Designed miniproteins, single chains, continued (3). Designs and how they scored, part 2

Each design is a single chain, and the fold is of that chain. pLDDT is the mean over its residues in the fold that is shown.

## One batch from the design tools (miniprotein)

Design m8038
Fold by ESMFold2-Fast:
Order: C-alpha cells, then structure tokens, then sequence
Structure m8038 (fold): chain A 60 residues (1-60)
C-alpha cells in the first residue's frame, strides 16, 4: 500500500464498518461490494480494496 493513500484506506474501513453495524448479517461478498464502492469513489487500487476488506474482517 502507498503511504499517501493510507488515510483513504482508513476512511474506507470506517465507512464499511459503519454499514456492517447497521446490518450485522452482511456477508463477506456484501462487505467486498461496499469496499469496492469506496475504492471506486477514491480511485483506489485492487490492493487497497483488499486492504480495506482485510481490516474490516479483522475487526469483526
């Protein structure tokens, strides 16, 4: 991960976690789709998308 993009990854993690808190039965695929929406909006790489997913799953 590029250190310049770390704040955007952190924002993505926070956003996905907030949505999981509203729907605790959310599947891993649904979590990935939400992370993908953030990655698309912030123009993040696939590696940064995976970092968001991994950090969200580690906190569940």
Amino acid sequence: IDPRDLPLVDLGVAGVLARVAQNPNMSEEEIREIAREYAEVFNLSDEQLEAIVERVLAQL
Scores: mean pLDDT 77

Design m8039
Fold by ESMFold2-Fast:
Structure m8039 (fold): chain A 85 residues (1-85)
Amino acid sequence: SVEDLFQKMLEIKKEIEELKKKMYTASKEERKKIYEEVNKLYLEFLKLSFQASDLTTDESLLEQIGKLYVEVEDIMGEIRRIVGK
């Protein structure tokens, strides 16, 4: 269901946020490995986002999906900045 997909997207966001926290105390080498894991989660998030959008025409749900997408993109931007240091 759309609700199940949205819940999985929220769980992936939480996992990405926890990995970001680990990056702050990690070595440069460890940050690269964490970034690889983050990218796997991000690709799964994108897949779920497209599937959820295809399953609904509800404007409120589409707006929630879009908001979550923007939030994850912001976190990914922060992560890329951390890795680049």
Scores: mean pLDDT 86

Design m8040
Fold by ESMFold2-Fast:
Structure m8040 (fold): chain A 60 residues (1-60)
Amino acid sequence: GPLELGEEEMRLIAEAVEGSPELARLLSDPATQAETLRRMLEAARTARSAEELVELVRAA
């Protein structure tokens, strides 16, 4: 929804996961999935591109 994440933000997240095998691995592991999703959601609010989103998740 437009209040928190829009379609564009969701696309950035999808592109970031496709562009980062490391993020894909973290999402495939139930133990790390929730934390990784939380970081990605927070990063999506400020990131302007998929590449920036990946960098923000890694820096956290």
Scores: mean pLDDT 74

Design m8041
Fold by ESMFold2-Fast:
Structure m8041 (fold): chain A 63 residues (1-63)
Amino acid sequence: SAAEEAGRAAARLAAGGGAAELGEASQKVSDAIKAGYTVEDIRAAGEKLGPAAGRVAEQLARA
């Protein structure tokens, strides 16, 4: 799902990604929001991959 893609991109960024990973994570989070997923859905998808990924996903979704 778009939320799962956003969660995976946020996990890559949280693991020490740079500008490219930030760009991808921002885009995937935007795609998930456009698809109708909530901030909570996006955070939950990230948290399945680790607490840092969940925090990153939430921060991008709230931007």
Scores: mean pLDDT 84

Design m8042
Fold by ESMFold2-Fast:
Structure m8042 (fold): chain A 67 residues (1-67)
Amino acid sequence: DAARAAAEARLAAGKAVVEELAPAYIDPSASLEVQAAVMESAANSLRAGKDTPEDLERFREAVKAHL
């Protein structure tokens, strides 16, 4: 079904974004707890399947502003 294919594509796209951002969050000298919480929040949001590519883009900008 088209709906199922769209849901799978959205999850895969979100997972790829989290994986892409993972190396940027790995900084042993930075606030590790904060960076870990941010990544966990992103992963939890993607698990819920509620994020769109546009929402992920805005989230990425917000995270960069805090780093």
Scores: mean pLDDT 55

Design m8043
Fold by ESMFold2-Fast:
Structure m8043 (fold): chain A 112 residues (1-112)
Amino acid sequence: KEIEELRERFIKESQKIMTKAVAAVNAIDKEAFVQAVEDLIALVQEVLAELEKLNVPQELLDELQAVLAELQALAAEARQAAPTKAALEDLLQRLQLALLKAEEVLKKAAEL
């Protein structure tokens, strides 16, 4: 039940973050987009710490750590990106893919 509640919280909070990321891209606001990526990094770090306490398999923790590394690389790349809609749209697609990977890890953990 704890993992199911964690997954529901992740889905709710990540949807808020993605709404802000999309708004930032539409406004061509690179600083706001970087902040949305950093907010998702913080959320994934919190989820990872909670899953470690719940003794989920190391394989799932490793998958989520890989997503965290992808998000950290994306944040660094976003800081260096040209503040153009095309550049931010590309980064947004990569952010969406990282989010889907994190959601899949939480789904697998909840099915244990």
Scores: mean pLDDT 89

Design m8044
Fold by ESMFold2-Fast:
Structure m8044 (fold): chain A 83 residues (1-83)
Amino acid sequence: SNKELVEEFKSLSKEEQEEVIELASERVKDLLGFQTLEEARRFVEQVLNYLLNNPDADISGWPSGVRTAKKAIEESIKEVKEK
């Protein structure tokens, strides 16, 4: 759920939060076909900001790109926490 993602992200240091955004942006760039890392990063930041402000929102019915970005953020949080 969004709540778990929000709680996990907020538990990270500022440096770890930035690493999550960087890793998710690289993954999203490839998966969604953004031409630049900057465009992918803006999209990831928009999705993350929405989730942080709306932890109770159900996005299961949202466009596949948003669900892909959420998945990439979740996987990036896991990777940063396991290092």
Scores: mean pLDDT 86

Design m8045
Fold by ESMFold2-Fast:
Structure m8045 (fold): chain A 55 residues (1-55)
Amino acid sequence: MDMDDINEISQYSTPPAREALLQTGKTHSRDEANAAAAKAGTEKRKEWEKEKELK
């Protein structure tokens, strides 16, 4: 995570413990979806969009 995104983190009001989880990228499905899309490409992009709609 970049310090430039500190403004976005402030919106979530994440405590230090929760922020550590975000940086590790273990419990953040958003990071996983982004990584999967980059790896699979267009096909995975369709599934990622579907999951976003479900959310």
Scores: mean pLDDT 53

Design m8046
Fold by ESMFold2-Fast:
Structure m8046 (fold): chain A 57 residues (1-57)
Amino acid sequence: MEEVEGVMSPEEARTAARSFRELGRAAGYSRVEVELEDVRLSPETVQTRLRIRLERA
């Protein structure tokens, strides 16, 4: 089991989520779970928390 978590811009989070889904599938992981949550740091700044969990059979 592998787990990755980070806070980044919404655009970066979407790019990372796509990359992990593609790479996880290619690497033979049976389960790829991706969770995105928006975090407001200030009235003008919103970032996204990305959590990815990869499991092998």
Scores: mean pLDDT 75

Design m8047
Fold by ESMFold2-Fast:
Structure m8047 (fold): chain A 89 residues (1-89)
Amino acid sequence: SPKEELRQQLEEEVKQALELAKQANSTGDPQAIKQAMLLLVEVISLRSEAFLLEKSQAPVATYQKQIDLELAALKAAMAALQKAIQAAQ
């Protein structure tokens, strides 16, 4: 379904973020990691909202907008994690 395809796209991005978080934890600057963690809290909040929209059978357009917000927040967190890794070197 269209909602399933959007969820799979999000899950692929989450896997990338987890990989970057593991790398940052081992090699990143601690202060920059703390900043990235605050952005990850926003991602978790948006993920919870997206899950509720899936369960409520909300229109695809509404779900798409929520996923777009979640992807944007996740990309911001990933960029912060990448900067943390670079700042340590």
Scores: mean pLDDT 76

Design m8048
Fold by ESMFold2-Fast:
Structure m8048 (fold): chain A 83 residues (1-83)
Amino acid sequence: MMEELLEEEERLIEETRELLSKLPEEEQKELHEQIGKVQEEAKKKLASVIDNPSEEEEIKAAREAIRRVKEILEKKKKELEEK
């Protein structure tokens, strides 16, 4: 459901913002670049499937992007905790 995806996305934005506030500028830039790449890949995949993707395909693409961003954030959190 799109509403659940929007809430998940908002939560990831908040987690990203909180994490960025704890990181030095150089690491903030790297995190932004990694997230940006995930977003661009998601857009390309959606566009390459069909000219008019179904709502289900859009939801699937959004869920995959959200999952990838979560993995990036969790990896970064783990690196910070292990220091």
Scores: mean pLDDT 73

Design m8049
Fold by ESMFold2-Fast:
Structure m8049 (fold): chain A 66 residues (1-66)
Amino acid sequence: VKVEIKEENGKYIAKVTAGDTVTEHEFDTKEEAEKAVEKFKPIADIYQKREEEKRKEEEEQRRLEE
C-alpha cells in the first residue's frame, strides 16, 4: 500500500494506492489527511494478518474443546 498527500485547490488529497486500485480522499486540513493515510496504510496489512490469525485461533479452539 502506498499513500501520498497532495495539496490541490486549497484542499488536501490523500491518495491511497493498493495494487492497481487508487483511492483519493479530499480533506479540509493537512492533519486530517495525515490521520487518514495513517489509518488506511496499516489496514491492508491488518486485514491479511487478521484473516490468517482468525483461522489459526478457530483451529486451536476447536482442538482444545474437542
Scores: mean pLDDT 68

Design m8050
Fold by ESMFold2-Fast:
Structure m8050 (fold): chain A 68 residues (1-68)
Amino acid sequence: MKVIVTDSLGNPIASGTAENKEEVAEFLKKYLGLSDEEARKIAEKLTKPGDTVTFKIGPQTYKVTLVS
């Protein structure tokens, strides 16, 4: 599956591929600097294409989407 991160305006800021939730968590840690706990919590909600999670890093709002 493809992982896409967008900012609050819908601009893509990061993208990659992940086969499972553990790889989604590693992607979020590597490219967004999230803690292990924060990344795992988000990744657990991303199980199939079309799933999306909105989260904040400081004052900025981001959205992660899984795409087929």
Scores: mean pLDDT 82

Design m8051
Fold by ESMFold2-Fast:
Structure m8051 (fold): chain A 82 residues (1-82)
Amino acid sequence: SLAQQLLQLSLADTEENRLQGLALLLEWLGVEPELIDRLVAALRAGDGEEARRLAAEAAKKITPEKLAALQAAATPLYEQHL
């Protein structure tokens, strides 16, 4: 599924590939581009406090339906020892 592919990309070997994968996953989950850009910038800067705050805001934007779809997509990946 697209969700499974995006989630897998967010776990990529390089930081830049992981950040790109995370951005695409958050876009698929319905998070606004401005919030995604701010979160990615905080992660690149190593600002853990700001990153946690922005991640919490992003989580509030995810619908229950999209969260359920993400959990369903994550199940096979967890079975592969993610």
Scores: mean pLDDT 74

Design m8052
Fold by ESMFold2-Fast:
Structure m8052 (fold): chain A 85 residues (1-85)
Amino acid sequence: SEAEKLKEEFVKRLEELKEEMRRFAEEVDTPFARAAAASFERQLDALEAEVRANPDITREEVEAKLAEAEAQLDAIKRLVLERAA
């Protein structure tokens, strides 16, 4: 179904964001960066569960949630770098 396809695309994008955050945390190599990466991964796991549980998920909702997750990643990276300085 269209909804199942949207969910699969969403999960793949979340996995990419998790990998990006893991690599970033490894490069910064601080306790705060590692904690931030773990927290972000838990947030994305919760978001995946929410999207998977929604039988009426729309493309607009998926795109909005992805944009928010990407914005959160950028904000977390900024905070991690500021704290590492």
Scores: mean pLDDT 86

Design m8053
Fold by ESMFold2-Fast:
Structure m8053 (fold): chain A 94 residues (1-94)
Amino acid sequence: MSMEEIEEEITEGFYRAARAAAEAIPKETDPSRRAVLAALALAGVRELIKAGRYEEAAEVAERGAEALAKIPELAEDAREMRRLAEEARRRAEE
């Protein structure tokens, strides 16, 4: 396996993990677990943007932003996720 193939496999892992985390946020009631899910989703979106997977990053970030906006304690994470969604959408259109 080449380094490029390894990097692609790792990026696929970030996409799957970030998507699962974003989908889990609205179902989680524990504040500590919500914070962990938010951190995982944010980290995954950033890695997708770095890898040039802008459409997937935008999809996950939009879903995460919507879920996080309903949780007052994670308002800063919601704002960052919205910013990342806008960045990813802009780059996907280029």
Scores: mean pLDDT 84

Design m8054
Fold by ESMFold2-Fast:
Structure m8054 (fold): chain A 66 residues (1-66)
Amino acid sequence: YFKKVFEDKMEAINKEVEELYKEDPQRAEELRKKQLNTLSEEMEAIDKFEEAERAREQKSLELAKR
């Protein structure tokens, strides 16, 4: 789910950057860098959350089978 959401966001960013690039290439590159950095931070936070959830689920199953 999350990977598809980020793929869609990446396509939207690239589309905006391409349109802006025709008028102001320097501003387009700054926009791309800023938005990609924000997206990378969000993705890292989600990955950490998913790993924590997986670990919690596995631990709960071990406790339940005692």
Scores: mean pLDDT 74

Design m8055
Fold by ESMFold2-Fast:
Structure m8055 (fold): chain A 100 residues (1-100)
Amino acid sequence: TEKERLLLQANMYMISMDSTIFVLQRMRQRALNQGNSSLAQQIDEVISYLDQVKGWAEDVRRQMLESDNVSEMSRLYSELMEKFLKANNVVTELENQFLA
């Protein structure tokens, strides 16, 4: 069903978020091992931001599970995608700073 499709897509984005946080935690440890406390702090701030987005996304996913309105679920899904796109851009900028 359309509801199942939207829920599956939301779950895939949440899995991607968890994977990203895991990679960032590893990058943070590497920065600390290299004596780069400034970069480690920047990574911590991004992880905190992603954790907040993940908490919001979990609440939205719960609302989608409880909803019987496809239009409402589509709106919530679009908001979720916008938040994840912005989060991805923040991560990409951090990676560019780490790799430079």
Scores: mean pLDDT 80

Design m8056
Fold by ESMFold2-Fast:
Structure m8056 (fold): chain A 61 residues (1-61)
Amino acid sequence: SMAEEQSKKENELFAKLPSLKPEEQKKALDEMMDIGVQALQQAVDNTIKKLQQQKLQKLLQ
């Protein structure tokens, strides 16, 4: 899933942090934050879609 793939990328960036220069560390942290925000947005969207599908099924019953 996308969430698992994003978590893997975040873990890889975290593992590299101690070996990076300070400016590269800041860039990696910014990238990790972007991944986290994107994951949250996808989770919210998926929840809304699931709720909409449940409403549609009730109307068809």
Scores: mean pLDDT 75

Design m8057
Fold by ESMFold2-Fast:
Structure m8057 (fold): chain A 107 residues (1-107)
Amino acid sequence: MEEKKKLLEQAKGNYRSAEGALRAVQRYADEAEKSGDKETAERIRRLLDEAQRHVETAKENYEKAEKLYKEGGSVEEIQKYVDQTKAHADRAERLAEEAERLVKESK
């Protein structure tokens, strides 16, 4: 039970990390728009759309992990969804890094 609880906490943490990355991409999108660089703003908007999809998928996998935890699913089954939340969080973080580079290159 304690091991399964730790896995659920990891999934929640990954989902929150993905949300943090999405907020970073949104901040860079706002910065590009304020700069008047329409090309950079349009590129970052595409990254924002992709980051939003990764956050949504991380949320869905976290909710599946939580459901399995409540229904008494195995550690192995819960771990699969935790791994998916991490994969999508990592991808969202890479999109935030790309958005930051685009803003820096526009200066």
Scores: mean pLDDT 88

Design m8058
Fold by ESMFold2-Fast:
Structure m8058 (fold): chain A 93 residues (1-93)
Amino acid sequence: MNKEYQLEEAKKTVETVEKAIPGLEEELERALEAGDEQRVASLIAAVGVLLAAVELALDWLREAGADEELLERAERTAERLRRLRREAEERAE
């Protein structure tokens, strides 16, 4: 089983997405405040792509037997993305 590869790639995905979230939150807030419907739609789509990547990474981390702290970080990252997407979709209506 190539669990070591899955663990390393999943960890990189979580770390990359965690670092991207603050900037994505700021860009979404600016687009919403400006009424830039096209930019908001593009950013919501980007959040969806990142969420799918983190959910896949979380699955791989669980299969690889990753430590509890890393699993909790991945779950918090996914929850933060889900909340961000939901709030942006509600405000864009």
Scores: mean pLDDT 84

Design m8059
Fold by ESMFold2-Fast:
Structure m8059 (fold): chain A 79 residues (1-79)
Amino acid sequence: SAEIEAAARATQEAIARLAELAAEASPEELALLERAAQAFAETGSLAAAEAAAAGLPPEIRAALLEALRAEARLRELLA
């Protein structure tokens, strides 16, 4: 469906943006990113991921949250 295709494209674009920023991230920033992603995986909560991501640089934090939001939307459409 067009809605699933659009959501999949948005998810891929968000992941690509996050990957670009993560490629130049410090080990400490990568650890925070992994912690935030794990918080989302464990709770399903974007608020929990935001709290865990608070220590990340704004650009990386924004890209992570966009990727998680896009993934959550895609999962809803595939349910």
Scores: mean pLDDT 84

Design m8060
Fold by ESMFold2-Fast:
Structure m8060 (fold): chain A 55 residues (1-55)
Amino acid sequence: MKVKVFVDGKEEKDIDKPAAPGSEIYVNGKLVGRGPASVKDFAKEDETVIEVKTL
């Protein structure tokens, strides 16, 4: 599975790194969850773009 993870606009190379407490998790521009959480669990397709925003 090819997943790209961005944290506050910067690419995160470690896709296994969980989202920080209080962050918002977006998949392809849609809010799907909030941290702390494993961001890769939200990836269902190849080329999934995950964006984490810290509050």
Scores: mean pLDDT 73

Design m8061
Fold by ESMFold2-Fast:
Structure m8061 (fold): chain A 88 residues (1-88)
Amino acid sequence: MEAEERERKFEELREQGERYLRALEDGARQTAVNGPAELDSVRALGEEAVRLYREGAEIAKDDPEKTEQLLRRAREAEALVAAVEAAV
């Protein structure tokens, strides 16, 4: 993959991951109000956020700072799902 194509793909995956993480944060708030009925949605949103961030990190593997940034975001998504599961 060319450097410019790789950079574009990285940004696309980062932006998609951020969208799913934002939806996950909204789902976490809904779970606090509606209880366990939202839990499957929270898990699905978290799974997609983690997948997208890990794909972005793999594309950016030659850039340690970008790789670590996305892997950190993936861990934040995993931690949020775990916190929601523990709360219900």
Scores: mean pLDDT 82

Design m8062
Fold by ESMFold2-Fast:
Structure m8062 (fold): chain A 118 residues (1-118)
Amino acid sequence: RFLMSDAQRQALDEDVTDALILMSQSVSKIALENVLPKLEEIDKDIAEEVKKLMEEATNSRINIFNSQSKEERAEGLNKLSESYERIAELYEKAGLLEQSKNHRELSERYKKLAEETA
């Protein structure tokens, strides 16, 4: 096994991060199409707040892809983590425990990536 250069390692880390961001985008799309209508029947105010946080998560993903520095990328990852943590709390409050767990796991993953990127 040969040792990777710092540049090769960073490119690989960025590819993994981008794949995780695309996965989170798929989760958000599934939530919008399948979970939000159910959430609106449970609590309309919670559903509206979740929708706003999902829009914020989308903006954070765009900012990460457009980042020009490690600091900008870490900031975007932290904002994405915060959005998913808040969504998880709202899902828990609405009784959607499985959806809450999934978003908490995504939040923790992005927080770790932000700490490793900074």
Scores: mean pLDDT 74

Design m8063
Fold by ESMFold2-Fast:
Order: sequence, then C-alpha cells, then structure tokens
Structure m8063 (fold): chain A 94 residues (1-94)
Amino acid sequence: SSELEELRKELEELRRELGELGYQAMQAIVAGDLATAEALVARMEELYRRIRELAEKALEIASPEEQKEIKRQLENLETLVRFVRDQLAAAKAA
C-alpha cells in the first residue's frame, strides 16, 4: 500500500540519521567530549523510540517477508544504540 511505502521511506530517513548520530557520538567519546556524547546518545534514544513506533505501524500492514526485513533492521538499530550507550558509560567510568 502507499501507506507502507510512506512508512518505509520515513524509516529509511530516520535510520540514516540514527547511523550518523552514532558515528558522531563515537567520535565525541573517543575525543573525551562526554557532554557532546551524552547529548548525541540522548538524541539517538529519542530517534530509536520514533523508529520503533513507525516500525510497529509498518509491521501491522507489511507482508511476512517485509516483516522479517523490518524486524532485522530494528534489531540492528537497537544493537547500535545499546553499543554506543555502553561505550559512553564505560568512558564516563574511566
């Protein structure tokens, strides 16, 4: 449906933004700029919540094959957010 196509396009845009924020957050962590890293991780968590909401809507109308794709992408993004958050926590503890 056109609704699924619109949701997929929005999800792709937000996924790219989340990836870019993750890269920037890791660079800030490596540089020891923990204030910038904290702000970027907070933005990643907010974007991930939005992505999850849209993914849930897409899953309601997606085919079984499309559902597998959406779920894999969502798991990958959750892993990314968790990884960057954990790297920030480790840097703050050092």
Scores: mean pLDDT 89

Design m8064
Fold by ESMFold2-Fast:
Structure m8064 (fold): chain A 57 residues (1-57)
Amino acid sequence: MKVKRLYAHPSVSDELVEKIQKELEEKGIEVTDAQRRRFRFAMSEEEFLKEYEKFLK
């Protein structure tokens, strides 16, 4: 299974989204559709990073 491209709220920079996507790909982590929705619903870069941390936990 493969990591699909992440999309985020416009408040989150494209550079941060790409960085997190690369880290997920490098770790071989499969992102579920539910987890991808959580990233999309993050309203700030801080919330986006917190969702990433929850995913790794």
Scores: mean pLDDT 71

Design m8065
Fold by ESMFold2-Fast:
Structure m8065 (fold): chain A 57 residues (1-57)
Amino acid sequence: VVERAEEVTRQMLDRVRAGESTDELSEEFIRRLGVSDAELAEAMTAFARTYERLLAE
């Protein structure tokens, strides 16, 4: 579960760094991966923290 959330977050972050919109990425990954609500919440939390760190760079 956590490992999948980390993988989703990593893929989202890579695409954000490539210049894609986070809104579009979030919808695509939710739809494509079919993660559970719990896994989705975990992935969103991990993504938000990583994104905040990236913005601080």
Scores: mean pLDDT 64

Design m8066
Fold by ESMFold2-Fast:
Structure m8066 (fold): chain A 83 residues (1-83)
Amino acid sequence: GEKAEQLVQEGHALYQQGDYIGAAKKYIEAGKIYEKEGDLETALSYYEQAIKYARKAPPDDPEAQELLKEAEENKKEVEEKLK
């Protein structure tokens, strides 16, 4: 939907600025919208992008650690639904 596309655009802009934490947050939000819409493959893709971007933040960053955990948990839930 429009909101998910807007979040993806915002996340991409943040990534280009080097704000990996901000980018990961936007991709998690977009993934949640696609998951609610039943587009599990697109949701999985955005959770994987969020994990990738959170991993680019400093490893001791507590915000990055929490986002990584959330994205990994959401990814696992989507993978279980795809089985």
Scores: mean pLDDT 86

Design m8067
Fold by ESMFold2-Fast:
Structure m8067 (fold): chain A 94 residues (1-94)
Amino acid sequence: SAKEEIIKIYEEAIKEAKELLEKKDYKGAARVLLEANKRILEIAKKNNDTELAKLLEKQIEAVEEALKSEDERGLATMVQTQVAEYEKLLEKLK
């Protein structure tokens, strides 16, 4: 199901992003989150989930803006915040 696919994408993205954060690879972690959001956005659009699509478009913009920043501490904070938000979304989907 679409829901099961979305849950799997979030779980894998959270795991990979956390591993990259432990290595202080903030750009790598941000790219993982960006790719996950783009994949889930395609699923949301195909299933006419307008609310989820709008949320994902905002998350994509936030990650892309953070990746343009040369502030490593700001990028780290953004990635940590996004991971926490993904964990909250995942709990609501379960």
Scores: mean pLDDT 83

Design m8068
Fold by ESMFold2-Fast:
Structure m8068 (fold): chain A 94 residues (1-94)
Amino acid sequence: SDDEKLAAAVRELSALAEANLDDPEQLEVLERGLVLTYLLATQDPALRARLIALYEAGDLAGLLELVREVVERRWPGTALARTFAAVLDHLLAA
C-alpha cells in the first residue's frame, strides 16, 4: 500500500542517517525533517507520489533533496533549516 511504501521510505532514510551521522543533534534535526515530510505526505497526494516514486527508484539522494525542499518551505531562514542543509550536504557527499 502507499502508506506502507511511505513508511518504508522514511525508515530507509532514518537508517541511512543513523549509519552516517555520529552527532545526536544532527540526527535529531534530520529526524524532525523526516517526520514533517511524512506528515505532509499523508495529506498531500502529489508529495506522497513523488516520495514513493523516488523510493521505488532507489534514489536516496532524490529523497534527501525532497526532504530538504519540504524543510526549507516550512522553516525558511531558520537555524534548523541551515543545520538540515549542512547534514544533507554531508550525507550526499558520502
Scores: mean pLDDT 82

Design m8069
Fold by ESMFold2-Fast:
Structure m8069 (fold): chain A 67 residues (1-67)
Amino acid sequence: SKKDEILEKLKAFIDELAKKYGLTEQERNILVEEAKKIIDEKGLTDFDEVLEALAERHGLVRDYLKE
C-alpha cells in the first residue's frame, strides 16, 4: 500500500539518522513507531509531510534535515 511504501522510506531515513548519531536499536525503534503513529493518526500519504511531522516531535530529525 502507499502507507507501507512511505513507512519503508521512513525506515531507510531513520537507519541513516541512527548511523550518523549512533542511536541504539531501541532508540531507532522508538522513531519507527512514532512514524507509524503519524501515518495512522493523520492519514498522511506523502513522505515529506510525515517527515516534517516527525521533525516537529523529535529535534534530532530536524537537526539532520538542516544538513
Scores: mean pLDDT 78

Design m8070
Fold by ESMFold2-Fast:
Structure m8070 (fold): chain A 106 residues (1-106)
Amino acid sequence: SDEKAREEYEKLMAEREKEHPLTPEQKELLKQIREGIDRARALWARLQAQGLPLDDQRAAIAAEVARMRAEGADRMAINWFELEMSAFLLEEQIKEARRNNREVPR
């Protein structure tokens, strides 16, 4: 599923480049964005496999952002990592809220 999502994204980018050729600067920016998203997805998969509570998930995300900064990762990669992780956390919080309403209805 994740491999298919990556393949579809790469196909979409290739088709887009055929219609509107990207500048070198735009290609570099998209690589940075992709790096941030890929790192976010990899971390999220690890966190889900570990079954960590939300506070520990937030701590792990903050630690990864600190590592990215220490490694000299581009600001755009960090920004898109944080954006993607925020979306994952929001979805998880919504799922937990719905589960709690189902388990303890009033």
Scores: mean pLDDT 81

Design m8071
Fold by ESMFold2-Fast:
Structure m8071 (fold): chain A 130 residues (1-130)
Amino acid sequence: MAERAARIRQAVAEGVRLMKEHGPDAVLEELEKILNDKSLSDEEIAIRLEGYLPFFAKYAAEYKDRLIEMILKASPERRIALLSTLFLAALITGNAKDVIPIFEEVIKKDKDPLVRKYAKQYLALAKEFA
């Protein structure tokens, strides 16, 4: 749908602006706010997370430990959305190796069987592209 594409483009522009003006720590703070916003639907969260694809692409390795903490603190549905976005960022950049440690730690620490299933699927795919 044209509307969804327009919203994704707006989210990307906002994420890129925040990163350029305030740096990666400000992006992480905004991601925490988005993930904890109970008024947002799972679809809205997925769209907003796509806005931060450039951030995940560049900083996943550097901010690995903080990203793992953010993932584990989010709701199960939002954890799956984060894992999906990290995997997509890795595919786009060819840096699948950077997300492998994140998926491995989520598999170890996450108590939700569906989140663990998605993390295992993304880990297997990331290893194929690394």
Scores: mean pLDDT 82

Design m8072
Fold by ESMFold2-Fast:
Structure m8072 (fold): chain A 99 residues (1-99)
Amino acid sequence: LSKEELRELARQLLEGAKEALEKGDYVTAIILGLLAAGFAEEAGDRRLAAEAYTVAGKAYFEMGDYEEAIRYYRRALELDPEHEEAREGLREAEEKLRE
């Protein structure tokens, strides 16, 4: 697959992940988000990969798995340090662990 094809696959998977997250299908959101992140990283698209890891982090957060949420928010921020949703998610997940 070309980088363009990998990036397009990542975008399609990411849209599926966002839809699953909105519908409360957190397991599907995680699976599709992590697949999207993998294809985006292979394509060299760090911003797209960060967005995909952020969706996976949000899904873990909604499931109450704050340690995994933190893990994926941190991975997103390593790829895109300015990703606002990942920064906010990381703060919220860390706050939950301090409870």
Scores: mean pLDDT 91

